# Designed miniproteins, single chains: the designs that were tried, part 96

Each design is a single chain, and the fold is of that chain. pLDDT is the mean over its residues in the fold that is shown.

## One batch from the design tools (miniprotein)

Design m3351
Fold by ESMFold2-Fast:
Structure m3351 (fold): chain A 66 residues (1-66)
Amino acid sequence: GPLEQLLLEHSRGLLEKLAAHLAEELGASSYSVELLSVTKGRITLLVDGKELVFAVDLLTGKVTLI
């Protein structure tokens, strides 16, 4: 519904900002994001030719390397 769409858009924006910040801090050459739900996302960074994948809990702010 419309409320779910707004929540997903908000979560996507938060995930994108977090991904950009992590990419800058880790010196990533590229990054991508995948929003799995309102509270869960995934960030993939390319750092020194290797892929780093992070699980993100958008409710708690916890970021975990997979």
Scores: mean pLDDT 87

Design m3352
Fold by ESMFold2-Fast:
Structure m3352 (fold): chain A 72 residues (1-72)
Amino acid sequence: MEEENRRAEEEMRERVKENEPILVNVMSEAMRGLGRTTTALSESREEGRRVAEEENRRVDEVEREAQRLLEE
C-alpha cells in the first residue's frame, strides 16, 4: 500500500534523525535506495534500519564506556 510504504519510510527517517547525526550517512544510503522500484525501496529501508541499529548500538557502547571512565 502506498500509505504503508510512506509511513515506513518516514518512521525510518525519524529513527535516524532522532538517534544520532552520526547515522546521517546511513540515511543517505537508504534515501538513495528509495529512488528505485518499490521492491528495492523496501529492501533498502530494512538494510538501512539494520545498519543504523548496529551503528547506534556500537556508539552507545562507546558512550557508556566513556561515561564510566568519566564517573570513575
Scores: mean pLDDT 65

Design m3353
Fold by ESMFold2-Fast:
Structure m3353 (fold): chain A 73 residues (1-73)
Amino acid sequence: SMEEQKALVKRNYETARLLAEQVEKETDPLKRNIYLIAIGGNLVVIKRIAEKTGDEEIKKIAEEVEELYKKIK
């Protein structure tokens, strides 16, 4: 359902944002890379739902997370 997909997008978006803050504060390279891998996973989920639904708000969230990911990696 659309409600389930929006809930999944919200969870992945919120997780990606929190992990991005951790990347900026993390001094250990291994832990930093683990956070980056997790953000990449969240981005893949959001992008797939954006493609599947064609929802403009979800597409914007995907673009925001992708820009964030490119900035911090």
Scores: mean pLDDT 88

Design m3354
Fold by ESMFold2-Fast:
Structure m3354 (fold): chain A 63 residues (1-63)
Amino acid sequence: GIEELKKELEELYKELKKLLPEDVATLGAIEHDIKKAIESGDEEILKKLKENMEKYLKEVKEK
């Protein structure tokens, strides 16, 4: 549900912030996207954002 997706997005954001603490622009954009996705209340938007964040996190970890 939406609450589980919200929690998952918050955990993904924490992981990205740990790996890229100085990438203020990217972190700010992700924070904004999370806020807008939560405000939308649309589970599909939240799921898509989660997929995109997981892909980005994987890319960062592969470098």
Scores: mean pLDDT 80

Design m3355
Fold by ESMFold2-Fast:
Structure m3355 (fold): chain A 90 residues (1-90)
Amino acid sequence: APKVTVTGPTEAKEGEDVTLTITSSEKPRLVLWYKQPPGKPRRLVFWSSTDTSLTIKNVKVEDSGTYYGLAVNGRGYGEGPGVKLTVTPV
């Protein structure tokens, strides 16, 4: 199974663009991005067969939460530690 890390900023201001990136030990065929807002369940927010990055344009305070990345290939899937993003109002 792929070993996965997620990198990106842990803090942003409203109106900024935020990019989170999956790094996988094995080339992924598919990447899945999940968001878990504080006190809410995880939900799928993005998937791609070509891009390993999630870009959130014009972030809002409601975009705060923990973002998880999964990488999938023919040998299984891997999930890395989540990145907790905090968005501050301007």
Scores: mean pLDDT 84

Design m3356
Fold by ESMFold2-Fast:
Formats: C-alpha cells, structure tokens, sequence
Structure m3356 (fold): chain A 95 residues (1-95)
C-alpha cells in the first residue's frame, strides 16, 4: 500500500529523535535533492512535526493522492512565523 502522510511524518519524527538535534538552539535544516523529488512536501511535513501540528484530514488525503505545490507552499508559509519563534529555519537547497 502507498505510505500515508501520517507514516511519513512519523518517520521524520523518528529520524529527528535519533539525531538528537537540540532545538533549544537556533537550528537550520536544509533539504536537498533533484527537482520534483518532493522536497517541498518533506519540508512541510518536517515543519508540522517540529511544531506538533497536523494537516486537516482533507488536506492530507489531497496531498497523498496528488501533491498540490501551491497548497504545500501556502501551508508552509503560514508555519514560518511559528518556526521563527522557535529559532528554526527550513530551506530547500538545489544540487
């Protein structure tokens, strides 16, 4: 079966926990990969996980079936002020 966004979010959380990242300090996370590799979606799921937030069920289903780059961007932009309060910066690198 295709993975659910919940499963991807759980994997991201487990990876962060294993790395023992100290989020009490200013933290910059750079996602890298080729164009179309889902970096924006991964950035969104990472931001939600770090903030202890989740997508609405409807948005999650839509993104699982057909990722909408505009929806991903819009939600990620709404999360930026909360990330900045926690001194977390998420950026997308190019190869």
Amino acid sequence: APPRLEDIGAEIFEEISKEKIDFSKPTEIVLSGPPGSGKSLRALLLALTLLGKSLSREDAIRLEREPDPELVREVLEKLKPELEKRKIKISIGHP
Scores: mean pLDDT 65

Design m3357
Fold by ESMFold2-Fast:
Structure m3357 (fold): chain A 89 residues (1-89)
Amino acid sequence: MEEKIQEARDFARKLVEEIEKTAKEALNLPYEQAKKILSDKMKEFDERMQKLMDELKLTPEGRKIVAEEAKKAFEIAGDYLLETKKKNE
């Protein structure tokens, strides 16, 4: 189980990095476009994470650990969206 939890955490980290990259690229876009791109990316993140957790048959404890990594992704996306909104003159 520990190896499966680590695999799910590593996958979550890669998806967080993809969200951060997308968010940085979106900083140069108008707020509405940035919001749409990040919302679409967050939906993809959730779908891919749920599929992996189901395939690995993680315990409730393992799913909780992975959910903490997912919270980090939402925080990063939210911070970049706030910065994009502040740049709206």
Scores: mean pLDDT 74

Design m3358
Fold by ESMFold2-Fast:
Structure m3358 (fold): chain A 100 residues (1-100)
Amino acid sequence: MDPELEEKTAALMRKLAAKGLEDLALLLGELTLLLENQGLEEVAIRLVEVVEELVEKGELEAAEELVRESLKIVEDESLSVEEKREKIEELIEEYREKLE
């Protein structure tokens, strides 16, 4: 795993587990691993950052929804890697607007 992605993902997973959100922590770990395996490390880093901001603001349902929808996109074999990148970046932008 990219060192920055690994560190940020591991830190957020520990934070989620400490809050009793073990299922979300596991889904985040799966999502970031799948994104890295497809060469999408940069979008994975941005995704982890926005999930962390949602969690810090108490938007736990939005954080879980973002992770689950991103996982559906990355697992969709009908989409190209570029289409997956674009769809996840659009999703990140949508959820960041909820933080403003």
Scores: mean pLDDT 84

Design m3359
Fold by ESMFold2-Fast:
Structure m3359 (fold): chain A 80 residues (1-80)
Amino acid sequence: MKLSVEDLEFLVEAILELRKMKAEKKPWSEIEKYAEEKIAESDNPVLIEALQRVLEIIKEEDDLEEIDKKIAELIEEIKP
């Protein structure tokens, strides 16, 4: 499954904000709410699935380096 360049830009902006929130130790409820808002703004099923996978990575991993690694692997899979 592959994203358009525009959908990839939207995904990257969401990823950067979610990563920033995790680094700032924001409550999970705030991180989840932001991700759910971005999912609700999206009509592309591939983008929705990618956002859900990013949210899962951020939820499961406490190490920012491991988060960055797993997100990079996801982007390589779905990039145009």
Scores: mean pLDDT 81

Design m3360
Fold by ESMFold2-Fast:
Structure m3360 (fold): chain A 94 residues (1-94)
Amino acid sequence: KVTQYPVVYTEKTPKGTVLYSLISVRAGETLEVTVEAEGEGAVSTVFAPSSPTRTEKGKKVTATETAGDVPHVVVLQGFGPFKPLKLTSTATSV
């Protein structure tokens, strides 16, 4: 099964427009996040309670994470002068 999380929050800051998406990932699920922007951007993905933070830059950035034995909360943050901006998040259960 594939679940999409199209809910995003947009905030203007002195450094430009920032996107936030908070995604709950169940144990055993794989999360793939793609950010598309007209400008330069970065995506930071952080799982709780413990996982390495991944940051990638580019016009189209994809990050993939797999949840282990416990549910995770993923925080996505993108930055840059984007217009228009797209964020796609999917989680796949096995």
Scores: mean pLDDT 52

Design m3361
Fold by ESMFold2-Fast:
Structure m3361 (fold): chain A 85 residues (1-85)
Amino acid sequence: SEKKEKEEQEIKKLYLEILESIEDPDILAAVMEIFAKIFGKEIEFGYYASKEAKIKALELLIEEFKKKGVPEEIIKKLEKLLEEL
């Protein structure tokens, strides 16, 4: 639906803003990998982050997404990834 597409665009905008705020390349790579796993499996990354960076990236994404009112379904996907680490 159009509402779902607009929501996806807002999430992508937030994603780009988060990427611009990250100075640690390992955390940056973790955020990119996590986003690809949630929204698309077709994004090829030549670099994979450490487990520690993935935990920090997931915690950061969960906090920022909750603050911006991202759908709970997406937040729950992030929380499941964090629990699986």
Scores: mean pLDDT 74

Design m3362
Fold by ESMFold2-Fast:
Structure m3362 (fold): chain A 63 residues (1-63)
Amino acid sequence: AEESTKFLYKVLANRLEKALKESGGDLEKVAEITGIPLERLQELVEKFGSLENYIKYLKELAE
């Protein structure tokens, strides 16, 4: 990925990580904090097993 794209992945990962900490893992609260639709967060959890795994994936893409 290009440097600008890597930066965006890092920003998204950081925002999701903070939202997870604030929500205690509640996807509905993560959706409220981030503005990401709950359905999208549920799809990501299904695909990656957890939002924490998705955040790790984004951080790896940012490297």
Scores: mean pLDDT 81

Design m3363
Fold by ESMFold2-Fast:
Structure m3363 (fold): chain A 93 residues (1-93)
Amino acid sequence: NDNLIALDLFSKIMLTIAIHKYPNTLSQDEWAEHWGLSRSTVSRLARRSPVEVAEEVAREMKELNLSEEARELLVELLRERGAEPEVIEALES
């Protein structure tokens, strides 16, 4: 399901944004627990910028041949959650 994949990718970008905006709020283990991700995934995301994660997500969407509707859903959700313009631009690359 392309929309489900888009929601998973959205979740990863949002987690990266949250970690960088609120670095002292939760431990990496707590971020992993609350987001339903592995600690290794959270550690990788914490070491990257939100723009870098958005660039990787843009590449993954192309590789998975995600529908235009699913890609637009991801971008819309990020805009609604107040993602920085640079993150949105990286996804449209």
Scores: mean pLDDT 80

Design m3364
Fold by ESMFold2-Fast:
Structure m3364 (fold): chain A 99 residues (1-99)
Amino acid sequence: MVKVEVPKSYTATQGGTLTVKVKVSGDEKGTLKVKALLVDPATGEVLASAEGYVEVGGEVDLKLTITAAAGTYRLLVYAYDPETGELVGGASGTVTVTA
């Protein structure tokens, strides 16, 4: 089993960029595909997304372009096996967007 860790809270500026640092740890070796989603908690709508690759035991920075209005949003991060597309881990946080 892999463990996915992200900071639990972020701040971002509307029209700016949010860098999400994703750390993956576990006893398994290999490369995982990671995806970060900025989600409206009221509607479940995905307002921004980024994806990249990370090796188990490493970290990757995913950059989200913030076009969302000022407010509080959910950050969801998922880790997948890149060959099978199978979900192997995840984490969540909160993003506060300021004007």
Scores: mean pLDDT 84

Design m3365
Fold by ESMFold2-Fast:
Structure m3365 (fold): chain A 74 residues (1-74)
Amino acid sequence: SMVDELQDEFEKVSAELRKLLAEGKYDEAIALAKEFVAWVQERAKSMDLSDPELQSLLRKIEAELQALGDELNA
């Protein structure tokens, strides 16, 4: 399903972002995060945004990206 595809990609990107941050590769982490956000926005155009599982996953993605942004600004 589209939700499963989004979740799988999010888990993969999240793991890579954490690895890049641990290695001090902040520019690469920012670039990857921007690419992921653009990918999610494009996919969202074809998604049923009334789906509770999709809403929950999007909130989780938003929270993780916010935490990443806070870490980069610390």
Scores: mean pLDDT 77

Design m3366
Fold by ESMFold2-Fast:
Structure m3366 (fold): chain A 101 residues (1-101)
Amino acid sequence: GEVEKLIKEAENIARSSRDILEEARRGAKEAKTEEAREMYELAVRLAEEAIRLAREAIRIAKSGESEEKIKKARELLLEAGVKAGLAGIALGVGKIIERNA
């Protein structure tokens, strides 16, 4: 059903965001330049926010099948997706800065 698809999508965003978070945390610790470190730290913050929003979307989706709850869960899922995408971009930029240093 719609709720099951929403939960699966939120779980996928949380999983990919955890992978970004782990890599960004390593990048921040090992960064050779301040500019690369700042990008990795930004990726960490965005990935943590994406995980939080995805978990909240799952919680609301599981709390009941009302149209209002489904709408709220979708809004949180969309925000989680945007934050996850931005986290991936920040991680990528950090890697580019470090490669060119």
Scores: mean pLDDT 90

Design m3367
Fold by ESMFold2-Fast:
Structure m3367 (fold): chain A 55 residues (1-55)
Amino acid sequence: PKTVVLSDELKEEVSKLSAAEYAELLRRVLERADAQGRSPTLADVEAALRALLAE
């Protein structure tokens, strides 16, 4: 599968996450995509990151 290309803004926000927060982000992104039988997209990453940062 192809790697999702993150924007510079998303890369910066992701780099600010702790190891635990990053693992949770990946879990949420993969769960969203897997439920639909598809690969993760930028929209999945953005939605999961926004939700995580709002909590």
Scores: mean pLDDT 73

Design m3368
Fold by ESMFold2-Fast:
Structure m3368 (fold): chain A 74 residues (1-74)
Amino acid sequence: EELVKFIEEYAKERGLTFEPGAAEKLASYVESLKDVLGDQQKSAARVILNVLDDRVRAAGRTTITPADVDELFG
């Protein structure tokens, strides 16, 4: 999937990794808003990844978990 690949590549550029299912979960949340976001899906994913970057690093981690994604959208 194009969006999953974009998310993984952008996270890698920031020195972040994903636990299994975390990148796909994030992509699914962004895709659930596709009718509103349209061409802004990648921009939205980038903003969300910046927030996740700040949160996981504040916790002393560089790995994004499915729970981190759920907490952001909860």
Scores: mean pLDDT 79

Design m3369
Fold by ESMFold2-Fast:
Structure m3369 (fold): chain A 70 residues (1-70)
Amino acid sequence: GKEAQKYALQARMFALGGDYESAAEFAKKARDYSTNKEGQYYADLGYEYAKKGDGEKAAVYASNAAGYSK
């Protein structure tokens, strides 16, 4: 849905900006609003890498989650 896509793109922006707490929060929101299993899977990966402080991988997986959001 549009909400899942918006949250995934926000997670990506925060991850690229080094705000890993916000990146994790918005990746979780992208997962919760996603109606697609692939979108949920990539949002969860974005969340995990944000929690690890890997902003580059968190951003990549958040971008993938956005791509699977309808």
Scores: mean pLDDT 86

Design m3370
Fold by ESMFold2-Fast:
Structure m3370 (fold): chain A 74 residues (1-74)
Amino acid sequence: SQAEQLVQQAQQLSDQATAIRNANPKDSDLVHMAILVESFASLAVMAVQLNDLSLAQKAIEQAQQILDQLKQRQ
């Protein structure tokens, strides 16, 4: 289902951000960006639980954009 796909995407984005943050604990800007990805991923999961798939999709899109910027900084 779309809901299951959004939850899986959120989990993958959160896991990637956490790995980057743990690998770079002294880069405060990078850590803050990673926490934003984790926060938007959490919002997406909560939105799915509330059956707000539009909010979940927007939260995933925000998390992905920030994660892409994070990866470019490496």
Scores: mean pLDDT 89

Design m3371
Fold by ESMFold2-Fast:
Structure m3371 (fold): chain A 93 residues (1-93)
Amino acid sequence: DLAEKAEELRRETLETMLALNPETEEAEVERMRERMERLSRVVVRTRQLDAEHWAVEVVDTASNLYFRGEGLDLAQAEELGRRLRPHIEAAEA
């Protein structure tokens, strides 16, 4: 289930990117897809949005964003990251 969900999220991310640039040439789309395939480890990271707000992101190594929990303080972001990592990065362990 988790692997299937990760593939679905990658597909949805690509579709979202294409919706932003509907005139993008097919060759460019294929290069983006191949890049995603080569860099396709999904990880959980914490990112600072501003002085008071943090986010937890589920991203691949190409920085494609699959999930973002926003409006968190640092402690909340660290806690959410700790809870998500076992399901995203080590689900099989």
Scores: mean pLDDT 62

Design m3372
Fold by ESMFold2-Fast:
Structure m3372 (fold): chain A 103 residues (1-103)
Amino acid sequence: SEEDELAEELYKLVHSPKGPTKEEEQKRAIEEALKEAEKYLRSNLSEEKAKELLEILKALVERILEARYELTKGGLSKEDLERLQELILRIAKLLVKRVKENE
């Protein structure tokens, strides 16, 4: 399933080797991806539902970074940071798809 594929990619990101990206670079990349995710959510869902799902998405991203720090105590590679940005958008799209399928 799409959920299983995303779960596998998230698992790989949590366990990927330490890379050279700085905290400021990671923060900017994540903020950029979350901003694009917010635009997608707001374009496809009600304002209330978009806000709800954006907060869930933010919490998920925070947990991924926390888990990485617990395991590696380091930053992502540039490739893994780009993969995280792509996954944030893919999760937002999947959330929209599931909401529309159930409403």
Scores: mean pLDDT 83

Design m3373
Fold by ESMFold2-Fast:
Structure m3373 (fold): chain A 89 residues (1-89)
Amino acid sequence: EEAEKEEEEKAKKKQEELVKLIKELLEMIENNEPIEKIAKLLSEKTKLPKSTAKKILSKENLEEFKKKLKKLIEEELPKAEEELARRAA
């Protein structure tokens, strides 16, 4: 049971960090922060190469990325959090 409890705590922490990251990224995008600053944060938090982060945040991909982040926070993450809470109960 200790192994299950530790796994559950790690899952919760990952979820919280992901939610925080997505909110921070959305806020930076909405505030028209420099792409380099957003790419640095994304690279540091997700361990993606900075080049890949910059590509995701390119003008062509930025609107789709923003839409995907909004969908994750509004629809996917609340459902995942509820499912995790149900397993903990």
Scores: mean pLDDT 70

Design m3374
Fold by ESMFold2-Fast:
Order: structure tokens, then sequence, then C-alpha cells
Structure m3374 (fold): chain A 91 residues (1-91)
């Protein structure tokens, strides 16, 4: 599997985790989040060995998303309500 495909699958899993958070389903959130992290780490590992621009872009995107997950978790439970809570306040 290519670094780009791994990053795309990771993003899909992360979106599923955010959708679970919107439903206040913490168990599903952490399960999908863990899968996303694993896929991003695999994308980074393969991307570091592939000099192509697409692989390098996928590796950087995966790294940025991992950094975002870590930052949100370091600030506490904000990730569990980001999309749904903000949408409800703005609409």
Amino acid sequence: MTPEQLAAEGERKYQQSLEAARRWDGEAYFRYRDEAVRLYQQSIALGSQDPSPSAQAAQRKAQQLLDRIQSIEDTGASILKIGDELDKQLE
C-alpha cells in the first residue's frame, strides 16, 4: 500500500472517530482514533523511504495529523465535542 493510501485510510478512520465523538460515543472514538494513528505511522514509515513528491506530501500530512491528535489530547476532552458542539452554537 502506498503512503498516500495509508494517509487517506487514516483520515477516513479519524473522521469516523470524530463522528463517534459527535454522538458522544467515547469507546468508538478511541477505537477509530487508534486505527488512524497506526495508519498514519505506517504512512510516515513508508513515506520516509520514498523520495516521490506524493509520498513526501502524504508523510507530512500524516505527521501533521498525528501532531494535531496529540495536541488535542494534551488539552483534554475538547476533541470529543469539536464538530457537533461548534455546529450547534453557530447554527
Scores: mean pLDDT 74

Design m3375
Fold by ESMFold2-Fast:
Order: structure tokens, then sequence, then C-alpha cells
Structure m3375 (fold): chain A 79 residues (1-79)
């Protein structure tokens, strides 16, 4: 899975493609959470990816909490 493929899926999700949203969430479960977190500009998907990486032991508690704070700030900025 490449950064380009994740960005293409994210663009489709933002355009209202429900199948693309399901695919993006499936990629998180299938081991692509790191790529989704890095390259998908969707707060909800990035939050799900960060949680998955934390559950897999790929993020420390400190790194996960820092990402949660960043995502909360990003969500607030959209208001």
Amino acid sequence: MTAEEIRELAARVLAGDAAAEEELLRLIEEGHAEEVLAHAPIVGARGAAALRLYEEGRLTEEEYEALRAELAREAAALE
C-alpha cells in the first residue's frame, strides 16, 4: 500500500463514496494503519488508525496520547 493509494481512497471518501470509506477502515484492520495515519487527511480515519497502532503495540501510550491531542485540536479547528 502506497501513500498515493491512501490519498486516492481518502479523496473518494471526501467525495461521498461509502465503499471507499469501508475500504479505508478495512485497510486499518489489515495492517495498513500506519499508512492511513500518515496519509489520509480524515480525522476519524486517523483516530481509528492511531488506536489500532496502539493496540498492536506499535505506538507507546505517550505517542498515542500526543496523537489524540493533535487530532482533537484538528477537529476543533474545523469548527
Scores: mean pLDDT 79

Design m3376
Fold by ESMFold2-Fast:
Structure m3376 (fold): chain A 120 residues (1-120)
Amino acid sequence: MAYERVKEAVREATEEMIKAAENGDLAGFQRAATVLGAAAKEIERFGSPEAQELARKAIYAVGKALHYAQNGDREKAVEYAREAGELLLEAIDVLKQNGASDEDFERILAAMEAARAAAA
C-alpha cells in the first residue's frame, strides 16, 4: 500500500508542477517543486546507491525546471518537471526491487506531506 501511495503522490506533485508551469503560476510551481525535492532528499538519505543516483538526478531536474519557470520558459520548465517526476518514479521502483519496507515508503510520504504543509 505505501509503495503505491508514494507513486501516486509523485505523479500528483509532477502534474501540479506541469500545470503550474503551463499557466505561468510560479508560486504553484515552487510548491510542487518543494514536494518533489523532499521525496528525492529522503531517498538520498537511506536509498541504495542506484536509487540515490536517480534521486540526485531528480533534484537537478527540479532545479533546472525552477530556473526555466523563473525565466518564463514554460516549455523547458514542463520538460524538466516531467523528467524529475520520471526519475523519482524510477528511484521508487528501484527501492521496491531492492526490498524497501512499507516504513521506508511511509517515510518518503511523510517528507512530501511535511514539505506540502510548509509551502502552504
Scores: mean pLDDT 87

Design m3377
Fold by ESMFold2-Fast:
Structure m3377 (fold): chain A 71 residues (1-71)
Amino acid sequence: ELDEIFAGAVAAAEAGDPEKVREYADQLEKLGYTNVANALRKIASLLEQGADPAALAEAVRQLGTWARAEK
């Protein structure tokens, strides 16, 4: 379910875990959400570079809202 994947991606971003964020991106790509998956992979790269996990988790929440509305 899309909501479950985004909930997991938010939690992974809050935890500062880029590997788990990429796992959720792979799940979204398999569902056909390629652009959103690529955005999550960029968020994972920013986590690896030491960007603020709380700010990136908020970015994931916004992506989830957009994906549910637009695909």
Scores: mean pLDDT 81

Design m3378
Fold by ESMFold2-Fast:
Structure m3378 (fold): chain A 75 residues (1-75)
Amino acid sequence: SSEVEELYKKFEEALKNKDKETAVEYLNKLRLLAIEKEDEEALKKAWELEQKLVEFFGDAEAFQKLSGEVVLKEL
């Protein structure tokens, strides 16, 4: 849907600007929309964008903020 595509575009722009907070915000909006619409393809795309965000910023903190969970340092 065009709504999913718009959120994807805003995420990419935030990534180009190295705006981690805005990128996380749009990714969360995309994920919530995908859950609401039961859109498995959009959920998969959100997961792919999450991986890109982690790769781009090079830290696990971005991933933790996306999940809304504080990952305990147990590994």
Scores: mean pLDDT 70

Design m3379
Fold by ESMFold2-Fast:
Structure m3379 (fold): chain A 91 residues (1-91)
Amino acid sequence: MREKAERVAEAYVRMKLLYQEALATPDEAKRQALLAEMEALAREMQPLVEEIIAAGDDAVRETMRIRLRLERERGLVTDAQAAAAEANLAA
């Protein structure tokens, strides 16, 4: 389960990076290609997401915690945003 959670968390971070690149590009064709790559990654991850959900709430929360840690490490969220998200996951 942990390897599946880590793989899904990494994919979520990759999708966020693709979205940020899409927002930064003035080239509409490149923007559409980046958004299509995000959608393809989401479809690839769907079976793993379903397995995590089937494993229960603890597996879902663990996946979200791994994602949040990776987003912090890559500077995609502030410490305040990360703390708020962790509080939400604990509730």
Scores: mean pLDDT 82

Design m3380
Fold by ESMFold2-Fast:
Structure m3380 (fold): chain A 104 residues (1-104)
Amino acid sequence: SKAARLAQLQAELDADPSLTPEEKAEIVAFHQRLLDAGVDGFRLYLAKSEEAIEQALADGRDSTAVFVIKDGELLYASRAVPREEFLEEGRKLIEEYKKRQAAA
């Protein structure tokens, strides 16, 4: 089922003209990593900004396990959290990420 799921994901990504080949490869690699870790029944979003994270949450179910990727890193993961709390937690994680990058 893992191979079939990854093949389905690849087909869905190939149908999306807004994604670059690099972004598609990143999504597939992270999806495979989560499946290898035993995580299932999740949604995966590529975050380019705080606004992109908010849009991803608007399109999805807040009760679903949601992972947000930026620059190959996991910035946020939520499960069965109210939308307002999810957005607030996501903003805090982005601020912490920016602070760590500025300190490096």
Scores: mean pLDDT 59

Design m3381
Fold by ESMFold2-Fast:
Structure m3381 (fold): chain A 67 residues (1-67)
Amino acid sequence: MITPEERAAFVARVEPLVSPEALEALAAARSYDEMLEAIVRLVKDEEARTHAFGELTDLWKARLERE
């Protein structure tokens, strides 16, 4: 499960790149899978989607290193 702190950091990094609808869905996501689904469904811009996937991957790696 993603922590509120990790989610907030991710949301802050992608906020300039995504729509308010996508941002709201990402802020509400409770897992990495839910965040991935929100990106795929709501982020239609290829560059923004690629950047968001990169940030999500970095978040997942940081989580694995801490646990």
Scores: mean pLDDT 76

Design m3382
Fold by ESMFold2-Fast:
Structure m3382 (fold): chain A 86 residues (1-86)
Amino acid sequence: GKVIDAPEVEEKIEEILSLLTAYVRGDLSKEEVFEKLKKNFTKEELEEAKKFLEELYEKFKDYNPDFAELLEKSIKILEEILEELK
């Protein structure tokens, strides 16, 4: 695949990861995270973010297992919202 070098993509990923991290930590409910993701991001943007989180997981799984676990949980929650948006 070709690398897309765009700072805006990184910012969107950081926002999505922040919301998913808050859910994983118990600071936000599943319903609140789903509402915020649906309101602030399109289905296509969420699918793109999932791909970037998967790439980030592959990059960090060998260096930082705790962060990789957080990314895996975040990817699974993102898959759940994408299934709801079918």
Scores: mean pLDDT 75

Design m3383
Fold by ESMFold2-Fast:
Structure m3383 (fold): chain A 85 residues (1-85)
Amino acid sequence: STEENVRSLIETVERVTEQMLEEALKNATSEESKALLDEARREVERLIEEAKEAVDKGDYDKAIKLASEALRKTLEAVAEVKKAE
């Protein structure tokens, strides 16, 4: 079903973003990089929770957009930290 497929997508994005941010945090050497990654992690967690709520309401387009934004923000934060260090 569309609901099952969208829930699986959100779960995959949640797992991938958590793994990427955790690895980046372990490798971060500056307090500035750690703060940036911690802020990104909090924002990503909020987006994933909002995506889950959107699925519960049947708003699959919103859920997909929010999950995509969470992934984008994770990639941007990790890239910024790697560029700075």
Scores: mean pLDDT 88

Design m3384
Fold by ESMFold2-Fast:
Structure m3384 (fold): chain A 78 residues (1-78)
Amino acid sequence: MEKAAEEAVEEVKRIGKEAAEELKKAGDEEKAKEVEELAEGLAQDILDRARNDGISPEGLEKAKEAFEEYAKKVVEEV
């Protein structure tokens, strides 16, 4: 479980970084910071749940998908 959570964390951080870079290119540094902070918060939440056996592999996948969808919407709105 923990290894799968670590992989999910790396993927969430990557998605957040890519979205933040797109937002910075669009001139929206404030939204870029918000996306990075959300990625960090989600990454920490995933790790905390994994340590407490509170997140399933399906839950990890859904969390990643939800964040990716959110990041795409924020980038599209700029």
Scores: mean pLDDT 78

